Designed miniproteins, single chains, continued (4). Designs and how they scored, part 18

Each design is a single chain, and the fold is of that chain. pLDDT is the mean over its residues in the fold that is shown.

## One batch from the design tools (miniprotein)

Design m12641
Fold by ESMFold2-Fast:
Structure m12641 (fold): chain A 65 residues (1-65)
Amino acid sequence: MTKEVGLEIRIIGIGIETGLKVKVKREDGTFIVTLEKGDPEKEKKAAELIKEEGKRMGFKVKIKK
């Protein structure tokens, strides 16, 4: 398993945990993550967790809402 696939799986897992629909797209080494509009506190928590995982694994992450 590549680090890229590992990050995608973790991002999807965060979506499941927070109850938000998440879409992940990769462009030029950057992960573009689209979060479904929902509870603002859950959106904030999901965005923070996703950014933290990306930073931990050495990837750039951009969050769209």
Scores: mean pLDDT 78

Design m12642
Fold by ESMFold2-Fast:
Structure m12642 (fold): chain A 70 residues (1-70)
Amino acid sequence: MIDDIKARLLLNMGKKAMEKGDYETALKYYEEALSIKPSAEVYRNIAEAYRKLGDTEKADEWEKKAEELA
């Protein structure tokens, strides 16, 4: 339960970084969330951050991981 709350807070911090255009900071928060609780939502958010950074290959890899969990 506590780990779930921490993962959700990190995910929200990553989303706020995305809104500010700070995609590298968003990736750091998402990677921390992923280390606590892997989820399709975290994988999709990582994929979106990579897409915004222009790394389409990494974005495609993380989207496939999200589909496997969905």
Scores: mean pLDDT 82

Design m12643
Fold by ESMFold2-Fast:
Structure m12643 (fold): chain A 67 residues (1-67)
Amino acid sequence: PVEAARRAAAAFARAAETGDEAAQQEGLAHLRAAGVDVEFDAPLDAAQARALAEAGRGLAARYEAEA
């Protein structure tokens, strides 16, 4: 779960920089692998992608602390 959360954060960071929708989908897939059931019905903007990258980093830190 820690690795999946870190990969989600990295993918969303790329999406925030590039606007790449495939990177957004990659981030969502990694969040689901980390145990987060989430779906979005529209492409994320850069601010939303940055917020999800920060959330993914926080999730990874939490999993590391609790493991």
Scores: mean pLDDT 76

Design m12644
Fold by ESMFold2-Fast:
Structure m12644 (fold): chain A 58 residues (1-58)
Amino acid sequence: MAEKLAEILSEVVSDEDAKRAAQLLEQMGERAPDALRISAEQSSGELKEKLEELAEEA
């Protein structure tokens, strides 16, 4: 589950993709914040910021 979220987020550059990632986050439940934090650490710029925001909202 976490690996699939990371794949989606590695492709997220637009606001539309961020919304889809948020929907997946809700389905992952308790594992979602950890997956987002790991993905954010591996990302940079705007993508990293969006990943951190989603992790806080999960």
Scores: mean pLDDT 61

Design m12645
Fold by ESMFold2-Fast:
Order: C-alpha cells, then sequence, then structure tokens
Structure m12645 (fold): chain A 56 residues (1-56)
C-alpha cells in the first residue's frame, strides 16, 4: 500500500514538475480528478486513481 502511494506521488510530481508535497495537497484538497489533471498536466484517470489512494 505505502509503496504504491509513494510511487504514484513520485510519478505525478515528475509529470507535473512539482514536489510530492504539492501533489498530495492537490489530491487532498477536494478537487475533482479532472481539475487535478489540468493542474498537473496528467490524465484524469491517473489523477482519480491517486486521489482514491490518498483519500482512503
Amino acid sequence: MESLKKNTLDILAHLGGVSRETVEKYLKSGLTPEEIARILGVSPKLAGYAQKLLEE
């Protein structure tokens, strides 16, 4: 579980050009997957997957 969360955050941080902490803040902020995808420049599917991993 934790290694999957860390790997997903690292991938999003790399793709978005931001820190892991910044990605986690966006995922926890109550934004939709589509909004997070626009901010980070990733697919909504990936954003939604990451959000579910952190919101559990």
Scores: mean pLDDT 77

Design m12646
Fold by ESMFold2-Fast:
Structure m12646 (fold): chain A 59 residues (1-59)
Amino acid sequence: GYLSPEEVLEELKKFKDDEKVLLTQQSGNSFIVKAGELKEKIEKGDKSSPLKFKVEEVK
């Protein structure tokens, strides 16, 4: 299922900061980011945001 920003931060703890992850929005748009960069962006952003994401490991 899709995760809140706080749940994404928890999921990202499983990844090293230099690992790439596939981030998918509820709209179906997806993009590849480094886990560490995504962590920093969410931590500086609004964690109560209504936007939901799915995070997956990139092969």
Scores: mean pLDDT 73

Design m12647
Fold by ESMFold2-Fast:
Structure m12647 (fold): chain A 119 residues (1-119)
Amino acid sequence: MIRILILAPVTLREVAEKIKKALEEKGYEVILDPSLFGRDLSLEELVALAEEKGADLILLIGGSRELGPGVRLIDVETARKNLDKSLEEVSVAQVFGITDDEELVKKAVELVEEYLKKK
């Protein structure tokens, strides 16, 4: 069973909750901890948190100053081996420039499903 940890800024809390529901409807286990909204975590801290919670994947919901709002997908096993890399380099999939909350939910779900289909 695949377990997914979702992290988001406080401003995207409702988006994160919608992503959780959409992924659970597809049969994934989702971890969404309200105490983690708005936390700025390093890659090392993200991997440690995911391992503590038994997550296989991390969905980072948020923005890029260059590219605008979006989502990153991180494979915990891959990230553990690459803790010296940037979030951009370690992300197995990412999409930015999404200004619509409903589209952000759809893209987050698509990234998870496309990655798991290729794995």
Scores: mean pLDDT 80

Design m12648
Fold by ESMFold2-Fast:
Structure m12648 (fold): chain A 61 residues (1-61)
Amino acid sequence: MPSMEELLAAIREAARAEGLSEEEIEAIVKQVRDLWEAGASEDEILRAWLLAVDAARRRKA
């Protein structure tokens, strides 16, 4: 699905830019995909991604 594939690609790139490990990136991608497949709202998917980015920023600091 183009929109989901584009979202997952954007999340992977943003997570790498924030300094997340490959294991953390794959965990986030899997969580987002699972939420999408389960019919989660865009708000729920966005929240999961924002929480992951916030956590990465705290680790980098």
Scores: mean pLDDT 72

Design m12649
Fold by ESMFold2-Fast:
Structure m12649 (fold): chain A 70 residues (1-70)
Amino acid sequence: IEEIEKQLKITRDWLGWTPEEVKRMARVVQVTAEERNTPGVEYAKKAIEAAESGNLDEAIRYLAKAMQAI
């Protein structure tokens, strides 16, 4: 979890990800988690909410948790 979050933050900083891009990625993870019926759905939804509020660090934290739960 912590390693994925760290890698996502590095990639975000290197590519200049916006809240919109993080939200798009979280939606893809949400769809995959819904198809697999995993707890990742709840984490992906929280990542989308954090991205919509402009809190990129929180959005990436929840995105990492969602990716781990798939």
Scores: mean pLDDT 76

Design m12650
Fold by ESMFold2-Fast:
Structure m12650 (fold): chain A 84 residues (1-84)
Amino acid sequence: MYKVTITAEFESAEAALEAARRAKEALSKVEGVESVEIEIEGNRLTITITAEDREAAEKAAEVAVETLKKVPGFVSIEVEIEEL
């Protein structure tokens, strides 16, 4: 089991909210993702993903990063993957 933590910053709270919506939809389609938690604090978005194995964790991280970077108002992103 693996945990992926993604922290992203946007120009506005509205952009962060749209990013959260897009990420939730995109991650729902990734095989091997067991849970997705999304926290929004103003213009900052934190996504915590639990995945069955490393392949699923890496795929979830890739999908989330690509999705978030395409959101208008994207500023920065940090990704951490750890084995549980």
Scores: mean pLDDT 86

Design m12651
Fold by ESMFold2-Fast:
Structure m12651 (fold): chain A 91 residues (1-91)
Amino acid sequence: SNLEEIEKINEEMENSPEPERNVLMMKKAKEIAEKLMEKAGIDEEVREKVLELLEKAIKLAEEDFEKALEYIKEAEELAKKAAEEKVKEAR
């Protein structure tokens, strides 16, 4: 399950406070998030924007971790909002 893989990545990030390791974890999380958004049927435009924010976060993670976290939060909020709209449409 892709969800189990995300749980493992979150555990690894929690146990690996160093920025370089966090970059690798974020790259892995981005790949899993992309697959989950595709399976959830989230709009391509929204998926592209989420992935762009995650890529910006990955690039900044070594230089400005606080700014990287801002991009991650923005990507998470956008993805959650899109997923909720899809669930609402299905009900």
Scores: mean pLDDT 71

Design m12652
Fold by ESMFold2-Fast:
Structure m12652 (fold): chain A 58 residues (1-58)
Amino acid sequence: MKAVATQDFEALSEKHLSFKKGDELEILEEVNENAVLAKNLKTGEEGIVHKSFIEILE
């Protein structure tokens, strides 16, 4: 399932994903109601992303 980052975010923890506004993300797993595990398709990094920072496309 694809998503797009709506904000820039710099991860300060290894478990969180860094991204820039407009980055395409692939949702791998839903962690809870507020967060997903995603892969940044531009960097290849994986980590936790808050749903409020992304728009789910498919």
Scores: mean pLDDT 81

Design m12653
Fold by ESMFold2-Fast:
Formats: sequence, C-alpha cells, structure tokens
Structure m12653 (fold): chain A 88 residues (1-88)
Amino acid sequence: SEKVEKIKKLAEEIRKIVESDPSFTDLQKEAFIAGIDLLIKAVEEGKPREEVVALADSLIDNARVAGGDTEAGRKIVELLEEIKKLIE
C-alpha cells in the first residue's frame, strides 16, 4: 500500500542517520536497525495498529536516550512520529 511504502522510506532515512552518526556506538546502531526492521516487518504483515505503535514508541524512547538533544536524535524522533501518524 502507499502508506507502507511511505513508512519504508521514512525507516530508510532513519537507518541512514543512525549509520552515519558518530555519536552512536556500533552496538547501539545494530540494536536500533534491528528495531527498525521489526517495525517494517510488523507493518508489512499487517499487525494491529497498537502493536506497531508500541514498536515505534520503543524506538522513540531509545532514540531519546541514545541521541538526547543532538540534531540526529531529534530528526530520528521526528521521523518516527511521522511513521506513527501514517499508521492512523
């Protein structure tokens, strides 16, 4: 669906930010990317909205802890909030 393709594009932007940001450790990058992959899989499999939103909220919490007030951290949260709006 068009919504799934938009979510996948937003997730790819988040992946690029995480991979390119030197403030994240390799372990944090791996864990975050795994979380994004789980979110995409849940959306593609048509999981309930509540389950997909919970995955997105977990990633927002992780981005806030790892990225804090950095520009990259704020952008990741912004993109995840946009994904949540598309799930509505």
Scores: mean pLDDT 81

Design m12654
Fold by ESMFold2-Fast:
Structure m12654 (fold): chain A 90 residues (1-90)
Amino acid sequence: DRARELAMLEAALAALVAAAKELLSPEAAAEIERLAQRALEAARAGDWEAAEAYLRELARLLKEKASDEQVRAILAAALAAGRAEAERLA
């Protein structure tokens, strides 16, 4: 279900960006937010190949700009939000 996948991605990326803004520098958080927004725009347009490419670049940038502890915290927030949205839509 593409609509369910999109809703989960939107929730996960919103939480990821919020956590990045709390844990990372404003500059790093802005770069993460830009990539998250591009991934979401591609997914909304049905271009999941482009969305996956932006998500891979986001993951790379996160590992480059964040400590291992910060990466784990940010990804945990994203995963929790995505799961909560999946449960809401069940």
Scores: mean pLDDT 87

Design m12655
Fold by ESMFold2-Fast:
Structure m12655 (fold): chain A 80 residues (1-80)
Amino acid sequence: SLREQLRAEVAEVRKLIDELEKNRDKLTPGEKRLIDEARRFVDAAEAYLDEHPDLSEEEMQTLLDLVRRIRKRLEEIKKK
């Protein structure tokens, strides 16, 4: 389901954040800000999912697309 895909994508973003945080001292100030913003976003998205059990498929797809976009940005930091 979209809800399961969204929760799985949030979990993958959290794992990527934890991986990047292991070398936080080597990151630029901009990259540190992106990681901090990503953490706040996935926390808010998960809270929103829990508070709104009747979310439409369109709303869930929009959240999924946003989480995937964040994941791509974090993966780009990891590749450097």
Scores: mean pLDDT 85

Design m12656
Fold by ESMFold2-Fast:
Structure m12656 (fold): chain A 70 residues (1-70)
Amino acid sequence: SSKEEIKEIIKKLKEIIEALKAGDMEKAIELLEEIVNDKEFIERFKKTDPDELIEIFEAQIKQLEELLKE
């Protein structure tokens, strides 16, 4: 179901945030590639500040969690 897909995305985003906090960019990219098929997006991700990525993904998790309440 779409709700189960959203739950898996939230789980992966949380794992990406933890990898970024640990300074493990390689692991963060591997996890991102499981949910994103856009190579240009992944290349931009590699060049983006990890603190900004954490804030962006935390905001995305919050929005996805709101969708699960509906």
Scores: mean pLDDT 82

Design m12657
Fold by ESMFold2-Fast:
Structure m12657 (fold): chain A 67 residues (1-67)
Amino acid sequence: LSKEETRELILEALLELGRRTGLLSEEQARKIAELVAEGHSLAEIQRETGVSAAQMMEALRAVGERQ
């Protein structure tokens, strides 16, 4: 997948997680998707955005389930 395709897939999963749980803002979802597409680690993204690695892992699992 291209960087942009990866970003969009992760963004959609994170936005859905945020809507379902209320734990994640749209701004946080967009930033996380961008950092993941750039190859940052979950620990780096958690430090940068404040979103837990567990929430990010759940969103990524949802992407895999949909694919």
Scores: mean pLDDT 72

Design m12658
Fold by ESMFold2-Fast:
Structure m12658 (fold): chain A 56 residues (1-56)
Amino acid sequence: KLDPKKTSKKELQKEIDKLEKQGADQSLIDAARDALDDGDIKKAVDYIEKLKKQLK
């Protein structure tokens, strides 16, 4: 699991890019990126975990 207290914005951006390349839902990818741009790391992690659950 990604820890929002220990995961940097740069690492979250890399995870989102990886999930997008794996064919994850583009609307959730966009939502995760928007959350990072807003500085809401917890919300970004929540979206990334949803994306991971879709792809395993």
Scores: mean pLDDT 76

Design m12659
Fold by ESMFold2-Fast:
Structure m12659 (fold): chain A 82 residues (1-82)
Amino acid sequence: SMAEQLRQQMGRYMQLASQYLGLAYKYAGTDDGKAKDYLNKAKDYVNQALKLAQQVGQQYYQLALEYQKGVDQGIAMVEANI
């Protein structure tokens, strides 16, 4: 179904956000420009996941919000090391 496709795409965007956050952490203090670029990608994918989560349903939107909190904490940790 379309809802199932949106749910799968939401999960993919969440995975990509986590991946880019990890890359940002890896380059923080070594290549700060690259770290910032990866942070921007992580932020973009979190926002895309939230938009899809709103369309899928309230339960998934709440899960995406909790995921965003975790990513925001990770972003703050990376930014503290740039």
Scores: mean pLDDT 86

Design m12660
Fold by ESMFold2-Fast:
Structure m12660 (fold): chain A 75 residues (1-75)
Amino acid sequence: MIPVPDLEGKTLEEARVDVARFLQEAADYARQLTPEQREKVFELIREAARKIGEATTIDEIRQVVEDFAKKLEEI
């Protein structure tokens, strides 16, 4: 499974970069899945990217990443 980034001690901008890398790793992982599963992963990535863009605190970013990781495990 793709490791969830540790955001402790990071700035909001550093957290956004780490999460972007995490979402890219999820997209790369999705290439090994069925077309249906891959579509679901891409939908989750789009939703997470939108929420990360709207986030103003590290806690909001952490929540989005944790929710994304949980949903990714269900695919």
Scores: mean pLDDT 81

Design m12661
Fold by ESMFold2-Fast:
Structure m12661 (fold): chain A 60 residues (1-60)
Amino acid sequence: VDDIDKKIKDLEKKKKDLEEQASKAAGAGDVDTAKRLMKEVEKIDKEIKDLKEKKKKIIS
């Protein structure tokens, strides 16, 4: 359970960092970089949701 909580926090931090980078890239007109970073954010968001569901199942 603690390992899952740590992974969720690490992924949330990574997601925030990538969102900020994507915003900067978009503002600079680097559409390719912004698109790639946003795709990575979506992947991490799915991972966070999957881990939260797994945690719910384990601790219930």
Scores: mean pLDDT 80

Design m12662
Fold by ESMFold2-Fast:
Structure m12662 (fold): chain A 50 residues (1-50)
Amino acid sequence: MKPKVGDKVTVTLEDGSVQNGTVLATSEDKALVKFDDGTIKWVPLSKVKV
């Protein structure tokens, strides 16, 4: 299911680690996620799990 603004998501990073965060914005292929550590970045939708 496509993530929506406000969704709590799990993101798989390039190093294989898993981070939790909240979606702030979405595009066709990426989501802007605020991670629990306070980091905000764009992540490919293929790496985001609701």
Scores: mean pLDDT 79

Design m12663
Fold by ESMFold2-Fast:
Structure m12663 (fold): chain A 56 residues (1-56)
Amino acid sequence: DLAAALNKVSSIEDLEKAKEAAAEVGKKFGVKLKVVVDELGNIIVMPEAAYQANTA
């Protein structure tokens, strides 16, 4: 399940490891994923389309 995989990646505290895990999930599910850090230092993973909608 994509949602469960995204939640698992978001639980990673290391940004670099989270990016690697997001790339593997994106490859497995055929989606482009964006990894960002919020103002509280939390790692957030989302589909790139959702990130663009939230920043525009």
Scores: mean pLDDT 72

Design m12664
Fold by ESMFold2-Fast:
Formats: sequence, structure tokens, C-alpha cells
Structure m12664 (fold): chain A 61 residues (1-61)
Amino acid sequence: MSMEERQREIEKAEEELDRLHAEAARAAALAPEVGREALLRETDLSMKAIGKAVEILALRK
């Protein structure tokens, strides 16, 4: 993989991670009002964010 290809993949993954963090924050903000369903949504989004963070770390090697 070229350095340019690797950098592009990292940038794309970082943008997706930022989006997942924003969605998780919105879901968490709703949890006290909407109950368990919103809490489960926040958990799902947080797990996806962890997956993206691992992907970014793998691309940096």
C-alpha cells in the first residue's frame, strides 16, 4: 500500500469514527428520556466506534 493510499484510508476511517461518536453522543443524550431502547442504541454505536478505532490503528502499521 502506498503512503497516499494509507493516508486516504486513515482519513476516511477517522471521519467515520467522528460520525459514530456524534451518533453515540446523541443516543446517550436521549437515554434518560427514552429509556432502555436509546441506551441499547448508544451501546451499539459505541461498539462500532471501537471497531473503527481498531481499524485506524491497523492502518497506521
Scores: mean pLDDT 73

Design m12665
Fold by ESMFold2-Fast:
Structure m12665 (fold): chain A 62 residues (1-62)
Amino acid sequence: MSQEKIDEVLKEIGFSKEDLRSHGNFMLAIKKLNDMYNSGKLSEEEKKAVIKALEKMRVSVK
């Protein structure tokens, strides 16, 4: 699994860890991720990996 690609997708979504602690911002991040997946920019496996990263960012396992 390419951590570099996951990081680039997170930057493309544009939310920080602080932003993602907000439930609404987390849902918007997921929507943006789904839009990227629907556009063929991400595979299903990459999408799942990014969702895991977003969840981890929300709980601030820093």
Scores: mean pLDDT 75

Design m12666
Fold by ESMFold2-Fast:
Structure m12666 (fold): chain A 60 residues (1-60)
Amino acid sequence: MYTFEVEFDSEEKAEEVAKELRELYPDAEVRVEGKKVIITTDESVERAIGMALTAIGLGL
């Protein structure tokens, strides 16, 4: 199991990014805690990193 956290400038932005991640990666667990998006996958570390990078890109 691999978990990554990405922090954004607002809770609204974190929720938008989490929604997009759930659509792109339906098999992964995506959770929002305040301004943080927490991404969990059991597939691979590369998958988790890819999801975190996608979250950062969506947050731009």
Scores: mean pLDDT 79

Design m12667
Fold by ESMFold2-Fast:
Structure m12667 (fold): chain A 100 residues (1-100)
Amino acid sequence: NSQLEEIAQRIVSKFPSVIEQLKQVFVKDGTLSEEELREIFSQFDVDGDGTIDAREFMVVMRSLGCNLTEEECQSIMDEVPGGTIDYPLFVKLMTLVSKQ
C-alpha cells in the first residue's frame, strides 16, 4: 500500500487542477463510502476490465463538464506503473482528493 499511496500523492501534487475537478464532481459532503467509490470506479471503467486508462478517464471527466486535455490525462497515467489506474490506486487517490 505504501507504493500506491506514493503514486496517489504524486498525482495529487502534480495535477492539482484535475484533483480539484474530481473533488467538485464526486466529493459532495467530504466523505466517500466504499459503495460510492465502487460506483465512481465503475463509471470510469466503461469496458469493465477493472482498470481506467487515459481515454476512459478523459471521456468520463469531459462528460461531467470537466476541462481536461488529452495530454493531462496521459500524464496522469504516466505516473502509474502499467499506465492504468486499478481499484486500489483509485481508492487511495479519491481518499487524498477528499482530504483536500
Scores: mean pLDDT 79

Design m12668
Fold by ESMFold2-Fast:
Structure m12668 (fold): chain A 66 residues (1-66)
Amino acid sequence: TKELAEKAQKLMDQAGESGDSEEARKLLLEAKKLGEEVLKDPNASDEERKIAQKAVSLGDQVRRGL
């Protein structure tokens, strides 16, 4: 799950660097999918879970038009 959490963080960072709102949206939705996989793993660390929760939250906001 560490690699999934690291990838989710990279996707969130890339979304923040993107000048294209549609590209940023797609990156945040991908980060959300990885975050959901991290949260399904009971062996995920507290730090990994915090990254995953942030990714899911940002992806949910984008998916709901917020």
Scores: mean pLDDT 78

Design m12669
Fold by ESMFold2-Fast:
Structure m12669 (fold): chain A 66 residues (1-66)
Amino acid sequence: SKLTEEIIKAVKEGNFEEAKKILVKAVEEGKVSARDILEIYKAMTKEGFGKEGLVIASEALSILLK
Protein backbone atom coordinates (compact mmCIF):
# COMPACT_ATOMS: atom_id res chain seq x y z
CA SER A 1 0.00 0.00 0.00
CA LYS A 2 1.05 3.66 -0.32
CA LEU A 3 1.12 3.95 3.48
CA THR A 4 3.53 1.00 3.80
CA GLU A 5 5.73 2.46 1.01
CA GLU A 6 5.91 5.87 2.80
CA ILE A 7 6.80 4.24 6.15
CA ILE A 8 9.48 2.01 4.56
CA LYS A 9 10.95 5.05 2.74
CA ALA A 10 11.20 7.00 6.03
CA VAL A 11 12.78 4.00 7.83
CA LYS A 12 15.34 3.47 5.00
CA GLU A 13 16.27 7.18 5.31
CA GLY A 14 16.89 6.65 9.07
CA ASN A 15 13.91 8.87 9.91
CA PHE A 16 12.23 6.62 12.50
CA GLU A 17 10.35 9.54 14.10
CA GLU A 18 8.75 10.38 10.71
CA ALA A 19 7.86 6.69 10.15
CA LYS A 20 6.18 6.63 13.59
CA LYS A 21 4.27 9.89 12.90
CA ILE A 22 2.95 8.53 9.57
CA LEU A 23 1.70 5.30 11.19
CA VAL A 24 0.28 7.01 14.33
CA LYS A 25 -1.62 9.54 12.17
CA ALA A 26 -3.14 6.68 10.14
CA VAL A 27 -4.22 4.96 13.42
CA GLU A 28 -5.76 8.19 14.79
CA GLU A 29 -7.64 8.72 11.48
CA GLY A 30 -9.08 5.15 11.68
CA LYS A 31 -7.32 4.11 8.46
CA VAL A 32 -5.46 1.03 9.79
CA SER A 33 -6.34 -2.11 11.77
CA ALA A 34 -4.13 -4.21 14.07
CA ARG A 35 -3.61 -6.54 11.08
CA ASP A 36 -2.37 -3.60 8.96
CA ILE A 37 0.09 -2.61 11.74
CA LEU A 38 1.38 -6.22 11.83
CA GLU A 39 1.88 -6.24 8.02
CA ILE A 40 3.77 -2.91 8.21
CA TYR A 41 5.94 -4.36 11.04
CA LYS A 42 6.69 -7.44 8.87
CA ALA A 43 7.66 -5.14 5.96
CA MET A 44 10.06 -3.18 8.24
CA THR A 45 11.57 -6.47 9.51
CA LYS A 46 12.08 -7.70 5.91
CA GLU A 47 14.04 -4.48 5.17
CA GLY A 48 16.32 -5.14 8.20
CA PHE A 49 14.59 -2.81 10.71
CA GLY A 50 12.93 -5.39 12.96
CA LYS A 51 14.09 -3.77 16.23
CA GLU A 52 12.97 -0.24 15.24
CA GLY A 53 9.82 -1.66 13.65
CA LEU A 54 8.84 -3.43 16.88
CA VAL A 55 9.03 -0.11 18.81
CA ILE A 56 7.01 1.77 16.14
CA ALA A 57 4.38 -1.01 15.84
CA SER A 58 4.05 -1.33 19.65
CA GLU A 59 3.41 2.43 20.01
CA ALA A 60 0.84 2.36 17.17
CA LEU A 61 -0.96 -0.63 18.75
CA SER A 62 -1.04 1.15 22.14
CA ILE A 63 -2.87 4.10 20.50
CA LEU A 64 -5.25 1.78 18.55
CA LEU A 65 -6.20 -0.13 21.74
CA LYS A 66 -7.23 3.01 23.69
Scores: mean pLDDT 87

Design m12671
Fold by ESMFold2-Fast:
Structure m12671 (fold): chain A 61 residues (1-61)
Amino acid sequence: FKEALKEELIRLGVPEEAAEKAAELITEKGLSPKEAAEAVPGVSVRQVSEAMVRAARRTVP
């Protein structure tokens, strides 16, 4: 799931470093999309939410 989330964030225009940090905060620390976006420069809540939906559909929950 973490790798899928990172890939979908990159597809939405998020820089690779920022995508990796956001994916880690969400998948390992359990942060909300808003909290992850606030913690990582260059990532918006909309991008995180969209990427999470896409990543979840690619990986069985």
Scores: mean pLDDT 77

Design m12672
Fold by ESMFold2-Fast:
Structure m12672 (fold): chain A 51 residues (1-51)
Amino acid sequence: MSERERARRIAATALAQDPDVTPEQLRTALRHMGYSEEAVEEAVRYLEEHR
């Protein structure tokens, strides 16, 4: 699984657990887990598209 695919899966899981999850919360969580900036922005894009 690519880093971007994993980041999208994390975004999907976060949204499923908390529909009010913010892009800032998602960025903070992914950065804490050591994800790249590209993966962080991919996850945020997924969140905004599926809101």
Scores: mean pLDDT 82

Design m12673
Fold by ESMFold2-Fast:
Structure m12673 (fold): chain A 83 residues (1-83)
Amino acid sequence: SEREELLERALELAARGLRALEAGDVESAIRYLEEARRLAREAGAEEAAEYLERAVRAARAGDVEEARRYAEKAVRALSEALG
């Protein structure tokens, strides 16, 4: 389904964003997490989208640890939504 395809893409991007945060590439992380947020919202995955929004805000503020925590929550929520 379109929803499943959006969720799979959002999960891939959220995971890439999390890996970028772990690597210290905050600029790439923000781009990946922002795209994941858009796709999660389109899929109706509101909880995941909220976590991704918080991760992006934390990353933009330079709070990498907070960004990582929210990105991890988003990855988990997207994985759970896929079943």
Scores: mean pLDDT 91

Design m12674
Fold by ESMFold2-Fast:
Structure m12674 (fold): chain A 57 residues (1-57)
Amino acid sequence: PSTLVVQAIEASERSLEEAKELVEKALKAAEEYPWLRTFVKTTVDGILQEAEEREKK
C-alpha cells in the first residue's frame, strides 16, 4: 500500500476528499499485510492532520 500512501500525500495538496479516499484504500490494502498496518495508520494520521492544517491556512 506504499504507492497508495504516496498518492494520498500528493492528493492532500490538491483535495482533502481525494486524500481521504486514497487513505481508505491504503488502510484496506494494509489489512492483508498486518505488518504494514501500524505504518499506514501513523502515515494516515499525519496526512489528515497536515491537510486539515493546510485547509485552515
Scores: mean pLDDT 69

Design m12675
Fold by ESMFold2-Fast:
Structure m12675 (fold): chain A 77 residues (1-77)
Amino acid sequence: AQQDADDAVAGARASIDEIEKLINDVKQGKISKEEAERKALPLIIAAYLNAVAARWFGRQAEADELIARVKKLEKEL
C-alpha cells in the first residue's frame, strides 16, 4: 500500500538523518567515533530494513538511493 511505502521511506530517511548528525557530532568533537559507531549501528539496521520494505512496496528507485546513502555514511564512520 502507498502508506506502507511512504512510512518505510520516511523511516529510512529519519534513521539516515540521525546517522548524519552523529557523523557531524564526531567531526565537531562532541562525541567519540566509538560512541557514534555504537549509536549508529541500530540506525543503520533500521535504515536498511525500511529501505528493503520500501523496495518491496514498489519504491525501488528511492530504496536504492537510500541504500546507497547508508553505505556512504557507513564508510564515513
Scores: mean pLDDT 86

Design m12676
Fold by ESMFold2-Fast:
Structure m12676 (fold): chain A 61 residues (1-61)
Amino acid sequence: MELINSLPPELAEKVKKIVEGAKKMIEAGVPEEAALQRLIQELIELGVSEELARKIAEELK
């Protein structure tokens, strides 16, 4: 999770919560693509760049 460490501390904590939420959705049987798409959208809404949001999602595959 090196990518998250490059973010400001407040943003990094919010990103970690979103990532953990996506992992829990996948564990609960939500399709991986749906969980990752939601993750990317939530990260962009927080002000994370689309490129970085996609890289974080790829690390969860």
Scores: mean pLDDT 77

Design m12677
Fold by ESMFold2-Fast:
Structure m12677 (fold): chain A 97 residues (1-97)
Amino acid sequence: LSEEEKERLKEELRRTLEEAVELAERASPEAGELARAAREVAEEAIEAIEAGDKRKAAVLATAAALLLVAAGIESGDERLYELALRVLRLLNELIDG
């Protein structure tokens, strides 16, 4: 990936996480807490990618996706499952780039 493509993916990732947080917070405080935790873990995954720690990045990417799945279960909003898959895909593209 080019540096421009990496920045585009980071912007798309952050936008996806903000959408997930907004949906979860509207559903319940508990779902909102899970989605906010996913956002923080995803930012840690980006830091691990920038540090070249691909293994740590992959673990954190999986953790962020699972937190969004948990937010989906807590909220009952199936859109959070689609957002979890999108977050995982975007982080994996950044890890592999």
Scores: mean pLDDT 90

